# Ledger of designs, part 58: designed miniproteins, single chains

Each design is a single chain, and the fold is of that chain. pLDDT is the mean over its residues in the fold that is shown.

## One batch from the design tools (miniprotein)

Design m1997
Fold by ESMFold2-Fast:
Structure m1997 (fold): chain A 77 residues (1-77)
Amino acid sequence: MEEEIEKVAKEVRDEVRQRALDAGLSPETAERLASIAERVTRDMLERGEDPELAKERVLQAADVMIDFIKEDEARRA
């Protein structure tokens, strides 16, 4: 169980990092978002959430966060 949680959380971390980088966020911001997504995914799985549903929810939330950060940066420029 622990190994499966770690595997899924790492997959989500890698996916979120890549999505953030593809969206043009800095490597530092991408790594922070990836770390948050990994932690949230672990917490969801430890609470008994379905792994596929947890991944979907975290990835959707990450996409919203990426859009928010891009919009916030545009307002400052």
Scores: mean pLDDT 81

Design m1998
Fold by ESMFold2-Fast:
Structure m1998 (fold): chain A 70 residues (1-70)
Amino acid sequence: HMEEAEELRSRIRRLHELAKKAYEKGDVEAGQQILDELRTLARQAEKLGHPEIVEEARRAIDEVEKLLKE
């Protein structure tokens, strides 16, 4: 379903944006919660058969993990 793919992408992009803002504020707890949500969306994209969205989510997860380390 085209709507499902676009909704997943929109949520991934929004969470990535929120993670950057959490990092700027030094809110590690919020950053960790956003990271968990991104991981959940990656699993949902995999179950729905959207490998391109899984890749987008993994890229966001990697960037957020790097931010949370420093």
Scores: mean pLDDT 81

Design m1999
Fold by ESMFold2-Fast:
Structure m1999 (fold): chain A 85 residues (1-85)
Amino acid sequence: TSTFTITASDSITITFTSSASSLSIGQTVSGTLTIDGVTADAKVTLVSSSKASIGVGDTANATLNVTVSGNTVTVSGTITNNGSS
């Protein structure tokens, strides 16, 4: 289990919690996404990254596809893996 913090290019902060302990380029993981206190089930795909895999404690510049309720948004910014809380 890991909690990922995603800071999008316009300063939107997204928190994503998944049973996956890491996220690699091309990988899609399911979990819970929180934006401004609103929580939803989501899928996150790492499309591109400055690191091939984002393990616990890693921070990378990344492009992600975030899917919530069948709607997909592409976000670019910084992703950090904070590990299990």
Scores: mean pLDDT 82

Design m2000
Fold by ESMFold2-Fast:
Structure m2000 (fold): chain A 61 residues (1-61)
Amino acid sequence: DKLALQRAVAIAAGHRIRGIGEEVQAELTRKTGSEEQAEEVERKSRELREESERLARKALE
């Protein structure tokens, strides 16, 4: 379904953008001296990126 594929791609792009924002926040937190918070934000960012890629891949399969 072409429409479902387009929707999946849009959702994936949204999650990717959120992931990038969280990466920037993690870097800022690391510079302010909180390694634990930086790791937590990096983990969330990575999960969002992986989920967006998984959704796009499933739509293509």
Scores: mean pLDDT 71

Design m2001
Fold by ESMFold2-Fast:
Structure m2001 (fold): chain A 100 residues (1-100)
Amino acid sequence: MKEKEELIELYEKVLRMLRDVLEMVLAIKPDDELTRRELERIERILKLLEEMKKKGASVDEQLAALAKLEGFPSPEDFLLYLKGLAGLISEEEMKELLAK
């Protein structure tokens, strides 16, 4: 199913956008430990995805690794979370995020 791959791509793009926002916040408040820790968490997730794609990992292997890193009990629980996240954005916003 293309849906799983599209949801992972959407998650990666959302994390990259959040990283950019957190970097801006940290530039204004360099002593904000919570923002710095969240930025480090996002960078770790993005690095894992990049390394898995480089190794030719399957979509299911990527879901399993992300679920484990994010503390979800199963890949299925993480997939439900991603579907919920996709439901929070409009179809227009989703198309913009996936287009680049």
Scores: mean pLDDT 78

Design m2002
Fold by ESMFold2-Fast:
Structure m2002 (fold): chain A 73 residues (1-73)
Amino acid sequence: SAMLEQQRREARRQAVESSAAYGHLVDPGKGYRDALETMTKLLGFDPEEVEELRSLSPEELAARLLAELEAAA
């Protein structure tokens, strides 16, 4: 069902955003490390891209990670 697919996609987006923000509040470094590790496994990065991601806020990092996951799907 298209409605169920939209609901699953929105739930996944919410989970990514909430997890990144929550992780940053309890362990800022861990949240960033986990997100970067996930992205490097899926997409491959050069060092410049990794440094860019390190400078992002939790919200920006979550948005970037979700966009890359959607592009890779």
Scores: mean pLDDT 62

Design m2003
Fold by ESMFold2-Fast:
Structure m2003 (fold): chain A 74 residues (1-74)
Amino acid sequence: MTARERLEAALREAREVLAEMDPESPEARALAEAIRRAEAVLADPSASDEELRAAAIALETEVGIALIARAVLG
C-alpha cells in the first residue's frame, strides 16, 4: 500500500464514521476538521510520502477517538 492509498483508505473510513455520528457533537466536529486537513494534504500533488503518512496516522487517531467516544456516550 502506498502512502497515498493509506490516506485514501483512512479518509473513506473517517467519512463513514462521521456519517454515523451526531454532527453537533464535539467529537464529530474534531473528526470533520481532521478530514478537511487530510483532504488538503491528499489534494496537494507536491505532498511527500512522509506528509501523506503523517496525515493518515493523524486521521486514523481521530477515528479511534471518535469510535471510543461513541461507544461511551451511546
Scores: mean pLDDT 82

Design m2004
Fold by ESMFold2-Fast:
Structure m2004 (fold): chain A 95 residues (1-95)
Amino acid sequence: MEKIEKIEKIMRETAERSEGKSEEEQLELGAEALKEIALILGESEAEAQEIADGLKNGDKEALKKAAELFYKLVKERKKPTKEEEEHAKKVIEEI
């Protein structure tokens, strides 16, 4: 749970820093955030750096590793309840 709070903070701060930046600068900020998230999820510094560098370079193998990190993140998060899913669906229908 504490890991998720740290990850959400990184994502929020990265989104704020990305506001008004170029696509290239946004990609660099995203790669930096992904590296920090990888470290929080238990990856080594070398593996976290490889994933971040691969994201910036469009390396297919590194993109697969990034997808595995997102899967770990999903496992660390509480699965949404049926009520939360229904509420989200209703909000989308009302917009």
Scores: mean pLDDT 69

Design m2005
Fold by ESMFold2-Fast:
Structure m2005 (fold): chain A 64 residues (1-64)
Amino acid sequence: NEEEAVQDLEDKLKTKLKTLNKKEQKEFLKEVRKEFEKRAKEAGLPQKVVDLVKNMLDKLEKEI
């Protein structure tokens, strides 16, 4: 299920973010977003999945 896969990704990202300071967290999320957009385009991911991941990343950025 795509929602479960996005939740698993969110949990992994949150674990990594806890090891970083605020500046590193912002830089990390920026790089994750850039890499995801590139790979999503290359893999032809459905727009629904792309939107779920981008919304999750936006939420994580707001929590910094």
Scores: mean pLDDT 84

Design m2006
Fold by ESMFold2-Fast:
Structure m2006 (fold): chain A 89 residues (1-89)
Amino acid sequence: AELEAAIAAALRTLADGAGIEVSDDEIAAAARRAAAGKDPEETLLLFERAMREIAQKAQAKNPELINSEKMRQAALEAGQRLVAALEAA
């Protein structure tokens, strides 16, 4: 539950930073899938997959966004948030 909430917060940070509208239900479902990983490495892989899916939605609206400083900062912030949550657990 705690890890799932942390993953959801990290994914929300990325979506908001990228300027993409993603529902709370969609984020919760993605976080639940990632948190169901058998080990921290699988959780990270599932989280990276969710981040790539959000990035693809952003790129569909504006292909140049994937190379923007804003997109890079949002991804970095989301990743740092997840690492901090994993270290705190």
Scores: mean pLDDT 72

Design m2007
Fold by ESMFold2-Fast:
Structure m2007 (fold): chain A 70 residues (1-70)
Amino acid sequence: VEEYRKEIEKLREKLKNAKTPEEYQAIVDEAVALVTKAERDNLPQEVIDEIREVGMEAEVKRVELEKKAA
């Protein structure tokens, strides 16, 4: 559980520092991989939801930046 908390904190830090659609997409991909691993490890739903929230925030930011470029 503590290892997942550290990975979530790393994703949140990357999210704060991300500036390009590619950087946000990398965060989305990492969050999806972490959710898959957490589900296999039968982690509490609260932990899985936290990872999904970070991934969703990154996806929203990616879409917003892509729309500004278009």
Scores: mean pLDDT 79

Design m2008
Fold by ESMFold2-Fast:
Structure m2008 (fold): chain A 78 residues (1-78)
Amino acid sequence: MMKISWSVSEDGKVTIEVEGDEETKEAAKKLEKLPPFAARVALSLLVDGKITPEEAVELAESIKSREDAVKKVSELLK
């Protein structure tokens, strides 16, 4: 089973620990480079099994504001 844990530091840096395949580890590295609010949304959905690692990166890259993040989460959690 794939296990993903993440934390966000006080300065907003996202740290991701992954127990899983190489695709998930690669996605985690990409998410760590993105804004914390975008990374959090994508990681939450990935851990819940709602999206793939590739979709998680695409989702996070498309999030430009906190309002946009909320909208995209609502669309995926229908």
Scores: mean pLDDT 69

Design m2009
Fold by ESMFold2-Fast:
Structure m2009 (fold): chain A 100 residues (1-100)
Amino acid sequence: MSEAVRLARELLDAARAGDIDAAVEAAKRLASLKLSKKEKGEVDLFATSYLLGQPPEELRRIRAVLEEVAKRVSGKAKEVVEEFIGQVDGVLAFLEAMGL
């Protein structure tokens, strides 16, 4: 597992736990990495798989924490958090379309 995927896991685990400070630090560390196209794809695939494993109520809680994290970060870290919010929204839309 790459450092980028580990940081993505740390960010999502912190968001799931409601640990805003830990999520902020994970987002900043992930944003500091220069990711290749392959590494970005690995992070995106990991995040989608992680989020699809969560019930909709948990996804809504994760989204609320990520929204709060997005208010506390700027620049590249904010872009990273907003991309993860977009992935949560995509998974929620998919689950709602499936009647879940």
Scores: mean pLDDT 87

Design m2010
Fold by ESMFold2-Fast:
Structure m2010 (fold): chain A 75 residues (1-75)
Amino acid sequence: SLAQQVLEHINEALIYISKGDYAGAVEHLDRAAELASKFNPEAAEYLQKARDYLLKGDIKSALEYMAKAAKLIEE
């Protein structure tokens, strides 16, 4: 399902963040946002915010928005 694919990309982004590969994390967040936009625009917006925070080096805010997006998708 699209929901499962979004959650897989969010989990991949978390793995890349844990390894310090922020470029890899951004690619997975961009793909997650694209897929989420097809059925959950609010989750897509949170994933875009997470990506923007990650690019600014605000890892804490990025993780908070990723968690908010995942919760909406898991509902």
Scores: mean pLDDT 89

Design m2011
Fold by ESMFold2-Fast:
Structure m2011 (fold): chain A 64 residues (1-64)
Amino acid sequence: SARIDEIKAALEARGIELHITDDDLRRILEKFNGDVTHALTVLGTLAAENGGVLTREALAPALA
């Protein structure tokens, strides 16, 4: 998916380590109604709170 690739590229460009699957990213994007900008803001915040690493466990607050 072009949107998933855009999200991955943006997070990696910011030095964020991704320990999650494309399906995890799709679920986040679905929760935000396909809003890439909103998804990136939330994912960036969660990564910052987790030392620059984004794991499935780190996504839990955004998936509740």
Scores: mean pLDDT 83

Design m2012
Fold by ESMFold2-Fast:
Structure m2012 (fold): chain A 84 residues (1-84)
Amino acid sequence: MAEKEELIRRLVEALREAARLAQSLAGRVPDEEFEAAVRELAAALEPYIEAIGDGELDTLSVEQLREGLRTAEELIARLRALAA
């Protein structure tokens, strides 16, 4: 239980950080390939964003939450690279 609740908090925080970085980079498109890679990661996170909106993150397994967190952290890393 505690591990799952901590993963949910970390995932929500990672998604908020990704949104903040994306907002700060509004209008930046380095190239089509990089943009496509960022869109793929964002698309992979859509089910987690929907679950947050619906209050259903607690219905996801620990494994699903870990995958979501990993994907969100990868998106953050790519957005930070774009910001440099």
Scores: mean pLDDT 76

Design m2013
Fold by ESMFold2-Fast:
Structure m2013 (fold): chain A 81 residues (1-81)
Amino acid sequence: ARVRAEAEVDGVRVTLEGEDGRYTVTIEADGRTYRLVFTDDGTLLEQTPVPPELHEAIAPALAEVLARVKAALGELPPAPA
């Protein structure tokens, strides 16, 4: 199933898109874009480095996006056996 959630807190926007066991997280902060792609087993496929100074600014928006995804799916996808 395809899922999408986004949140914006204090000018930081986080978008999460899930499709075909692949998850893409896009983070927009300070006019820059950062992207992470990972699979349902937690394997990281692609990333742009996020500066440490943005971690605290990103955390609230990321938490809201994750809460919305959990509500939509009922649970996190299981790791592959």
Scores: mean pLDDT 71

Design m2014
Fold by ESMFold2-Fast:
Structure m2014 (fold): chain A 60 residues (1-60)
Amino acid sequence: SKELAHAQVVLGLQRIALETLEWLVAEHPDDEQLRRDLENARRIVEETEAYVKELEEKSK
């Protein structure tokens, strides 16, 4: 479905952003803003993964 395809694209982009933030936090461990952004990105990825899973189950 269009909704599933769109959600999968968003998830892919969010995962790339998460990997980049993990690298940035490792390089700048004293940056509190980057640490908060990383925590937020992890939560958003988890929420989007749950949403994609629900859409996949409905498409069966």
Scores: mean pLDDT 86

Design m2015
Fold by ESMFold2-Fast:
Structure m2015 (fold): chain A 68 residues (1-68)
Amino acid sequence: MEEDEKKAEQLVEGVRELLENQALSPEQAIQLAEKEAKEMLEDGVSEEIVKKALEEVRRLAEEYERRA
């Protein structure tokens, strides 16, 4: 459980850094997070942890989208 939570945290932080550096658009960040989430689910990470990580990524992407 803790390790799964750490993976989710790393995903969110990685996306945040990519958005801050403008390496990814908000749309690309969401797509990357969805791919990572799918791999996490295939690795047996719980759906609730993955869902929370995706919601955090979408929240970050929306924030950066509003900034244009």
Scores: mean pLDDT 79

Design m2016
Fold by ESMFold2-Fast:
Structure m2016 (fold): chain A 93 residues (1-93)
Amino acid sequence: SLEEELKLIEENLPTQIEWARATIAVAAGGSAEERAAATAASRQRDIDRLRALEAAVLARNGPSAAMAAARAALEEQIKKAEEYKEELRKKIE
C-alpha cells in the first residue's frame, strides 16, 4: 500500500541520507584503503567509523571541487526523494 511505502521511506530515508553524506569525502578524496574501510563500515552499519574516515580525509586533503560537486548531486537526489515522500503523503491524505 502507499501507506506502507511512505512508512518505509520515513523510517529508512534519514539513515540513507546520513550514510550517503558521510561517504562523499572518502569516495572523492580517500585512498584505496580508506574507501575499502568505508565499504566495510557501511556493511557493519558503523556510522562512527565512517564519520572518523570522513574527518581524517577532510583534515588531510581539505574540501575539494570533486567533493563539492558530489555533495551538490547528492543534495539534488535528496530533494527529489523528499518530494516523492511528500507526494505519497498527499495521496494518502
Scores: mean pLDDT 81

Design m2017
Fold by ESMFold2-Fast:
Structure m2017 (fold): chain A 86 residues (1-86)
Amino acid sequence: MEEEVRSMSDEEVVDLAARLFDESREDPEGSTERLREMFRALKTAGKDPSTVSAVGVFAAGATAEEIIQRRQEEKRRKEEEELKEK
């Protein structure tokens, strides 16, 4: 990831982060971790602070989506349990 982000332009980095954020809505666990890794790699690579901040916002957003989906899954599980409990 660090080598990858070093070779990318700031625009390409933000585009990749946006794509990973979109993917996190379908697969929150894997894509959220990749966004966090990317954010750390950008800081290590010395990328522009505004680009680092933008990716940080996507990473935070993906984390929030993960929490929301976890809560939705818990609600679905409770609903299934209510149906089973009679």
Scores: mean pLDDT 72

Design m2018
Fold by ESMFold2-Fast:
Structure m2018 (fold): chain A 69 residues (1-69)
Amino acid sequence: MQEVTLEVESPEDARRVAAALGTDEDVKVTVISPEKVEEAYRAAKEMLDAVQAAGSPGRVEVEAKRKEL
């Protein structure tokens, strides 16, 4: 299992990372946004959809959090 923490400011960043994460292993991804947790959650869902569309057989767990400043 791989654990990845991403600080993303836009859904486009999340999609690009998801394309690179297409893997056979279980992955836990934590998405952190400095502004809005809702935006981070939406980006995380889009990223999960992209990984599943790429045909990854592993499980992907996504969590969204606000960045501490």
Scores: mean pLDDT 61

Design m2019
Fold by ESMFold2-Fast:
Structure m2019 (fold): chain A 105 residues (1-105)
Amino acid sequence: RVEELLRALDYDAAKALLEEVIKTGDAAEQAKAHLLLSYIYFQQGKFEEALKHLEKAKELAPQVPKEHVTDLYALALGLAEYFKALGDNELAKKAREIAEQLKAQ
């Protein structure tokens, strides 16, 4: 459902849904929500908010169950390459750190 909203470029609806996941979800769901919010805020030019959400995802990474690591690792790596391609080396580095931390557990 969030992926459908992102494809439609309905960022306000996607943010509302992701904020609800942060309040009600488990560690894996919250980590994914923070990664997706970092993407949305970056698309909106809100780079400090994007960084804040990456920092929250990094804090949650050690709590992610192994069965969810592969999907979150792929998402974090994809975001790192995306941020790097658009010239944001700080966000790219933070997303790579999240991917490495997820894979290391």
Scores: mean pLDDT 84

Design m2020
Fold by ESMFold2-Fast:
Structure m2020 (fold): chain A 100 residues (1-100)
Amino acid sequence: SSEVRKKIREKQQQIIALLQQAIALEQNELHKQALQDMIKQYQEQLDNENITFEELLEANKIIRDALEKLIKLEQNEEVKQLLQEVIELEKEIIELVEKE
């Protein structure tokens, strides 16, 4: 559905904005690099007009696992909150895909 794809793209753009905010606050260079790599993955999803829902769900599982591991190691509470918001948006994307 074009409406579902539009909503997913809007959520992916919100995720990128939250990750950019997290990078600005992040002091750990390894965590900063991981967040930059996640932004690149979301940008690649946005740039791929032919991405399937299965490919999107598979990529999102990998990113969510990485985010949950990063949150456990993160020392900055503001960064943790931003990353938790990203996980919530990811769950909303999964829900949108599963309703198709």
Scores: mean pLDDT 88

Design m2021
Fold by ESMFold2-Fast:
Structure m2021 (fold): chain A 86 residues (1-86)
Amino acid sequence: SLRERVEAAYAAGVAAFRRALEALERGDVAAAEAALRELEAQIEELERLREEAIRRGDEETALEAEIQIGILQLQLGLLRMLLRKQ
């Protein structure tokens, strides 16, 4: 379902953020940058899924995707800040 795809993209985004933080703790900047790109890709997927939910009139799934995009964007901002300090 569309909702399952939203949940999967969000879970993948959160997992990418965690991998990026673990990579930074190890000093592995290349792995952190790869995980950052994965996080960006999941945000883009959630944005596509949100637009699809809006087109279908699925207001609950669209709102859930919007909230999840906001959370991942905050995580992305933090990750970009941490990478600039390396």
Scores: mean pLDDT 90

Design m2022
Fold by ESMFold2-Fast:
Structure m2022 (fold): chain A 69 residues (1-69)
Amino acid sequence: SEVVRLVAEAERARFRAELATLRTLEEAQDKTREIAKKYNVEVPEAKTLEEAKEKALELYERQVAKQLA
């Protein structure tokens, strides 16, 4: 459904905006852990703030894709 795709895109944009407010690796890793617990998946490791944000976004997008499948 087009509507489902648009909602998913809006949610991804909102999540990206939230990630952009994070200033430390610890904050980003905490967000990643929160998502991992919610979806009962392994927490990916990250060495930098940027990597942690990428891992969090990837994890979130992967779970959204599973819901749409």
Scores: mean pLDDT 76

Design m2023
Fold by ESMFold2-Fast:
Structure m2023 (fold): chain A 76 residues (1-76)
Amino acid sequence: MSPDELADLVLKGGQNAAEQLKKLGQDDVADQVLSDGQKAAQQAKNGASQSTVLSKMQQIETLAKKAAEEAKAAAA
């Protein structure tokens, strides 16, 4: 995977997760996820390894999933 493809993947992943969290009222976590995704995308463009960038993406996804589950549990 090229650095640009990896950066685009992580950036879009972070944007999608942030949008979902904003729909759940988790604005602070959404802003953090978006920021972390942008930083990971920048690291990919700067030549960070695919494994390092994907590990950061997994951390972002874990944070987003936890926040979404907590929001859903509070609504139930």
Scores: mean pLDDT 81

Design m2024
Fold by ESMFold2-Fast:
Structure m2024 (fold): chain A 84 residues (1-84)
Amino acid sequence: TIDKLREIYIKHKEELLEEASKLSDEEAKKLAQENLKRAKKLGLKEIQDWSEGAIKAIDMGVPSYLLYVKLSLLVIQRYLESLE
């Protein structure tokens, strides 16, 4: 799982960073909720836990690392889509 997430990040780094920088906090929270729902359906506990943590981080409003939270959510979204 981690190796596949890393592969997605490396292949699409610039595109994902640009997309993450344009993603609003509200859109990021919706993405985290969608990732959580998909991860629950697939039984991916680590992605569930991370997605719940991401929702909390967005709600706390810590701007300094939110770009990387958003980036991670986009990588996870592409990974989950690859499992369908």
Scores: mean pLDDT 79

Design m2025
Fold by ESMFold2-Fast:
Structure m2025 (fold): chain A 81 residues (1-81)
Amino acid sequence: SELEKAVEEARELVRRRAPVEEILRALEKIAQLFKKEGYDELAEKLERAIRLAREETDEARAFLLGGIAVHEAAQFLEEKK
């Protein structure tokens, strides 16, 4: 699915330590796809994580927050199989 592909792309960005902004843009796409599929609670959780990461002044902590959000999205999809 498009959602599974978007999550895998975001996981690859985290694995290769891509810039935080690339990871957050991937998470925005993932949040939109979750909302489109009716998972509003998870979409809102991801949107809050994105805002928190963007407001974070410590780059390493911003990366960690983005990575945690990607992991949460991936775990949710695995539990739906």
Scores: mean pLDDT 85

Design m2026
Fold by ESMFold2-Fast:
Structure m2026 (fold): chain A 80 residues (1-80)
Amino acid sequence: SLEELKKELEDYIKELEEFAKENKLSKETQEELLEVAKEAEKRMLELYEKGDYEGLKKVADEANKRIQEIIEKEKEEKKK
């Protein structure tokens, strides 16, 4: 259901926020991660309502890729 998807996405965003804090990512990186996740949530919910499940999967995959790139960028900065 739409409510179940919304809850799963909200739980994921919460876990992402906790991960960023536990790994002591910068405030800027934390904000960027949350913005990407929240924008993806909005798009995924809209696609679900339209019945575009393939589009939903593509948005989820792209968001996960962007999130990983942001995290890796932060890790590389800390290695310098």
Scores: mean pLDDT 83

Design m2027
Fold by ESMFold2-Fast:
Structure m2027 (fold): chain A 100 residues (1-100)
Amino acid sequence: MNDKEAEELLKEGEEAYKKGDLDKAIEKYRKAVELAQDNKLKAKALANLAEVLAEKGEIEEAEEALDEALALVDTLSEEEQMEVMPYVIRAAVAISIAKK
């Protein structure tokens, strides 16, 4: 399944983000979203993508990515929702800060 590749890309994106390489983080997260078949993994990738897009000032794209993540969260079990929520909250906060 593509989920192992998507999870690896998610981790690569997180490392790029830690190093301040926002463009590389966006590239890796977009690839993770494309390859992810698991809704939980895809929601995490979309939420991380939204956070980085907001920090880069791409607010409209960030809001679109967060909306997609939230739609996927609605398909998850309660336990999976709790695992994804920290990613969603970080994205929502980043968007709120970017909007001033």
Scores: mean pLDDT 87

Design m2028
Fold by ESMFold2-Fast:
Structure m2028 (fold): chain A 99 residues (1-99)
Amino acid sequence: EEEEKQKLLDWLMQQLRDGNDFVKDILDEFYTALAKAIAEGKSEEEINELKKQFLDNVRKRLKELGYDDETIDRFIKAIEYVYEKWLELYKKSKEVLAK
């Protein structure tokens, strides 16, 4: 489980090292959207919905660029793992602040 997650994250990092500006741009857009949602006081439910919409748009964009379904699924899964890790840390931060 952790090994599979690490392999996907390593693959995503390799895309960045290989100079795939598309991967860099997608991650930047994702983090910018999440930061804006937090600043606007959006709920966890609203942030989850934003994540789903973002991933749907990424899937459509990759399909338009001619990527195969396997590569698209791998990319989407990697971003979802990044989101899950971010959400877990965000929840822990809120719990600590709640004392």
Scores: mean pLDDT 74

Design m2029
Fold by ESMFold2-Fast:
Structure m2029 (fold): chain A 65 residues (1-65)
Amino acid sequence: SSELEKLKEALERLLEQMAAAGASLAQMRRVADWALREYSKVLSPEEVEELRRFAEERLREIEAA
């Protein structure tokens, strides 16, 4: 959905900004976990699973960079 895509973009941007500011992977994971919990209230279970997988891939990419 367009809502899911906007949330993916917002989460990616937030994680990139946190990494640029020197946040640890643990801090970024905690923020991603918090966001997933909040968005689970408005997204379908399938969309939450997709967003969770997206967040994990972004975190792995940031770690590899």
Scores: mean pLDDT 84

Design m2030
Fold by ESMFold2-Fast:
Structure m2030 (fold): chain A 108 residues (1-108)
Amino acid sequence: DEKLKELLEKAVEEAKRAARSVREMAKKASPEVRELLDRAYQNLLGAADAARAGDISTALGLAHIAREDVEKAAKLASPELAKEIRETVGGLIERAIELLEEALKTRL
C-alpha cells in the first residue's frame, strides 16, 4: 500500500504541474486553441482529484482525454506555441499516465 500511495501522490503532482502549464499556454493561444487547453486543464484537475481519491480508472481516463485535447491544440497552435506545448505539457501528462498505469498494476 505504501508503493501505491507514493505512485498516486506522484501522479497527482505531475497532473497538477501539467494543469498549471496548460493554463499558462492558454493565455497565449487563439480562441480555438484556448478552448482545447481549457478543457485539458479541467480534465487534468479532475484526474488529480480522482487519483487523490484512489479512483485510478477515472484518473487515467481523464488524463487520456486531456492528452488528446493537448495534441489537438498543438496541431492548431502557432509553431512556437506548439513546440512549447509538446516540450512541457506532453511530457508531464505522459508521466502522470505512466504513474497511474503502474498504480493500477500494483492494485490488481
Scores: mean pLDDT 88

Design m2031
Fold by ESMFold2-Fast:
Structure m2031 (fold): chain A 63 residues (1-63)
Amino acid sequence: MLDKKIEEAKKKFQEFVKKAGKEMAEALTGDPEEASKVNKEKEDEIRKAAEETRETIDKLKKE
């Protein structure tokens, strides 16, 4: 059961990264300045999601 929950958390993070990457790529087809802001915002979101995913996995391992 624990391994399944860990895999689910990893999968959610992977899906989030793919979605963010797609949004960043779409922004590149528009204004360069706007694309730069979107990239910075998405990079921060990915970093926060990675930290949250790590904390979730650590919490699951402590159960």
Scores: mean pLDDT 78

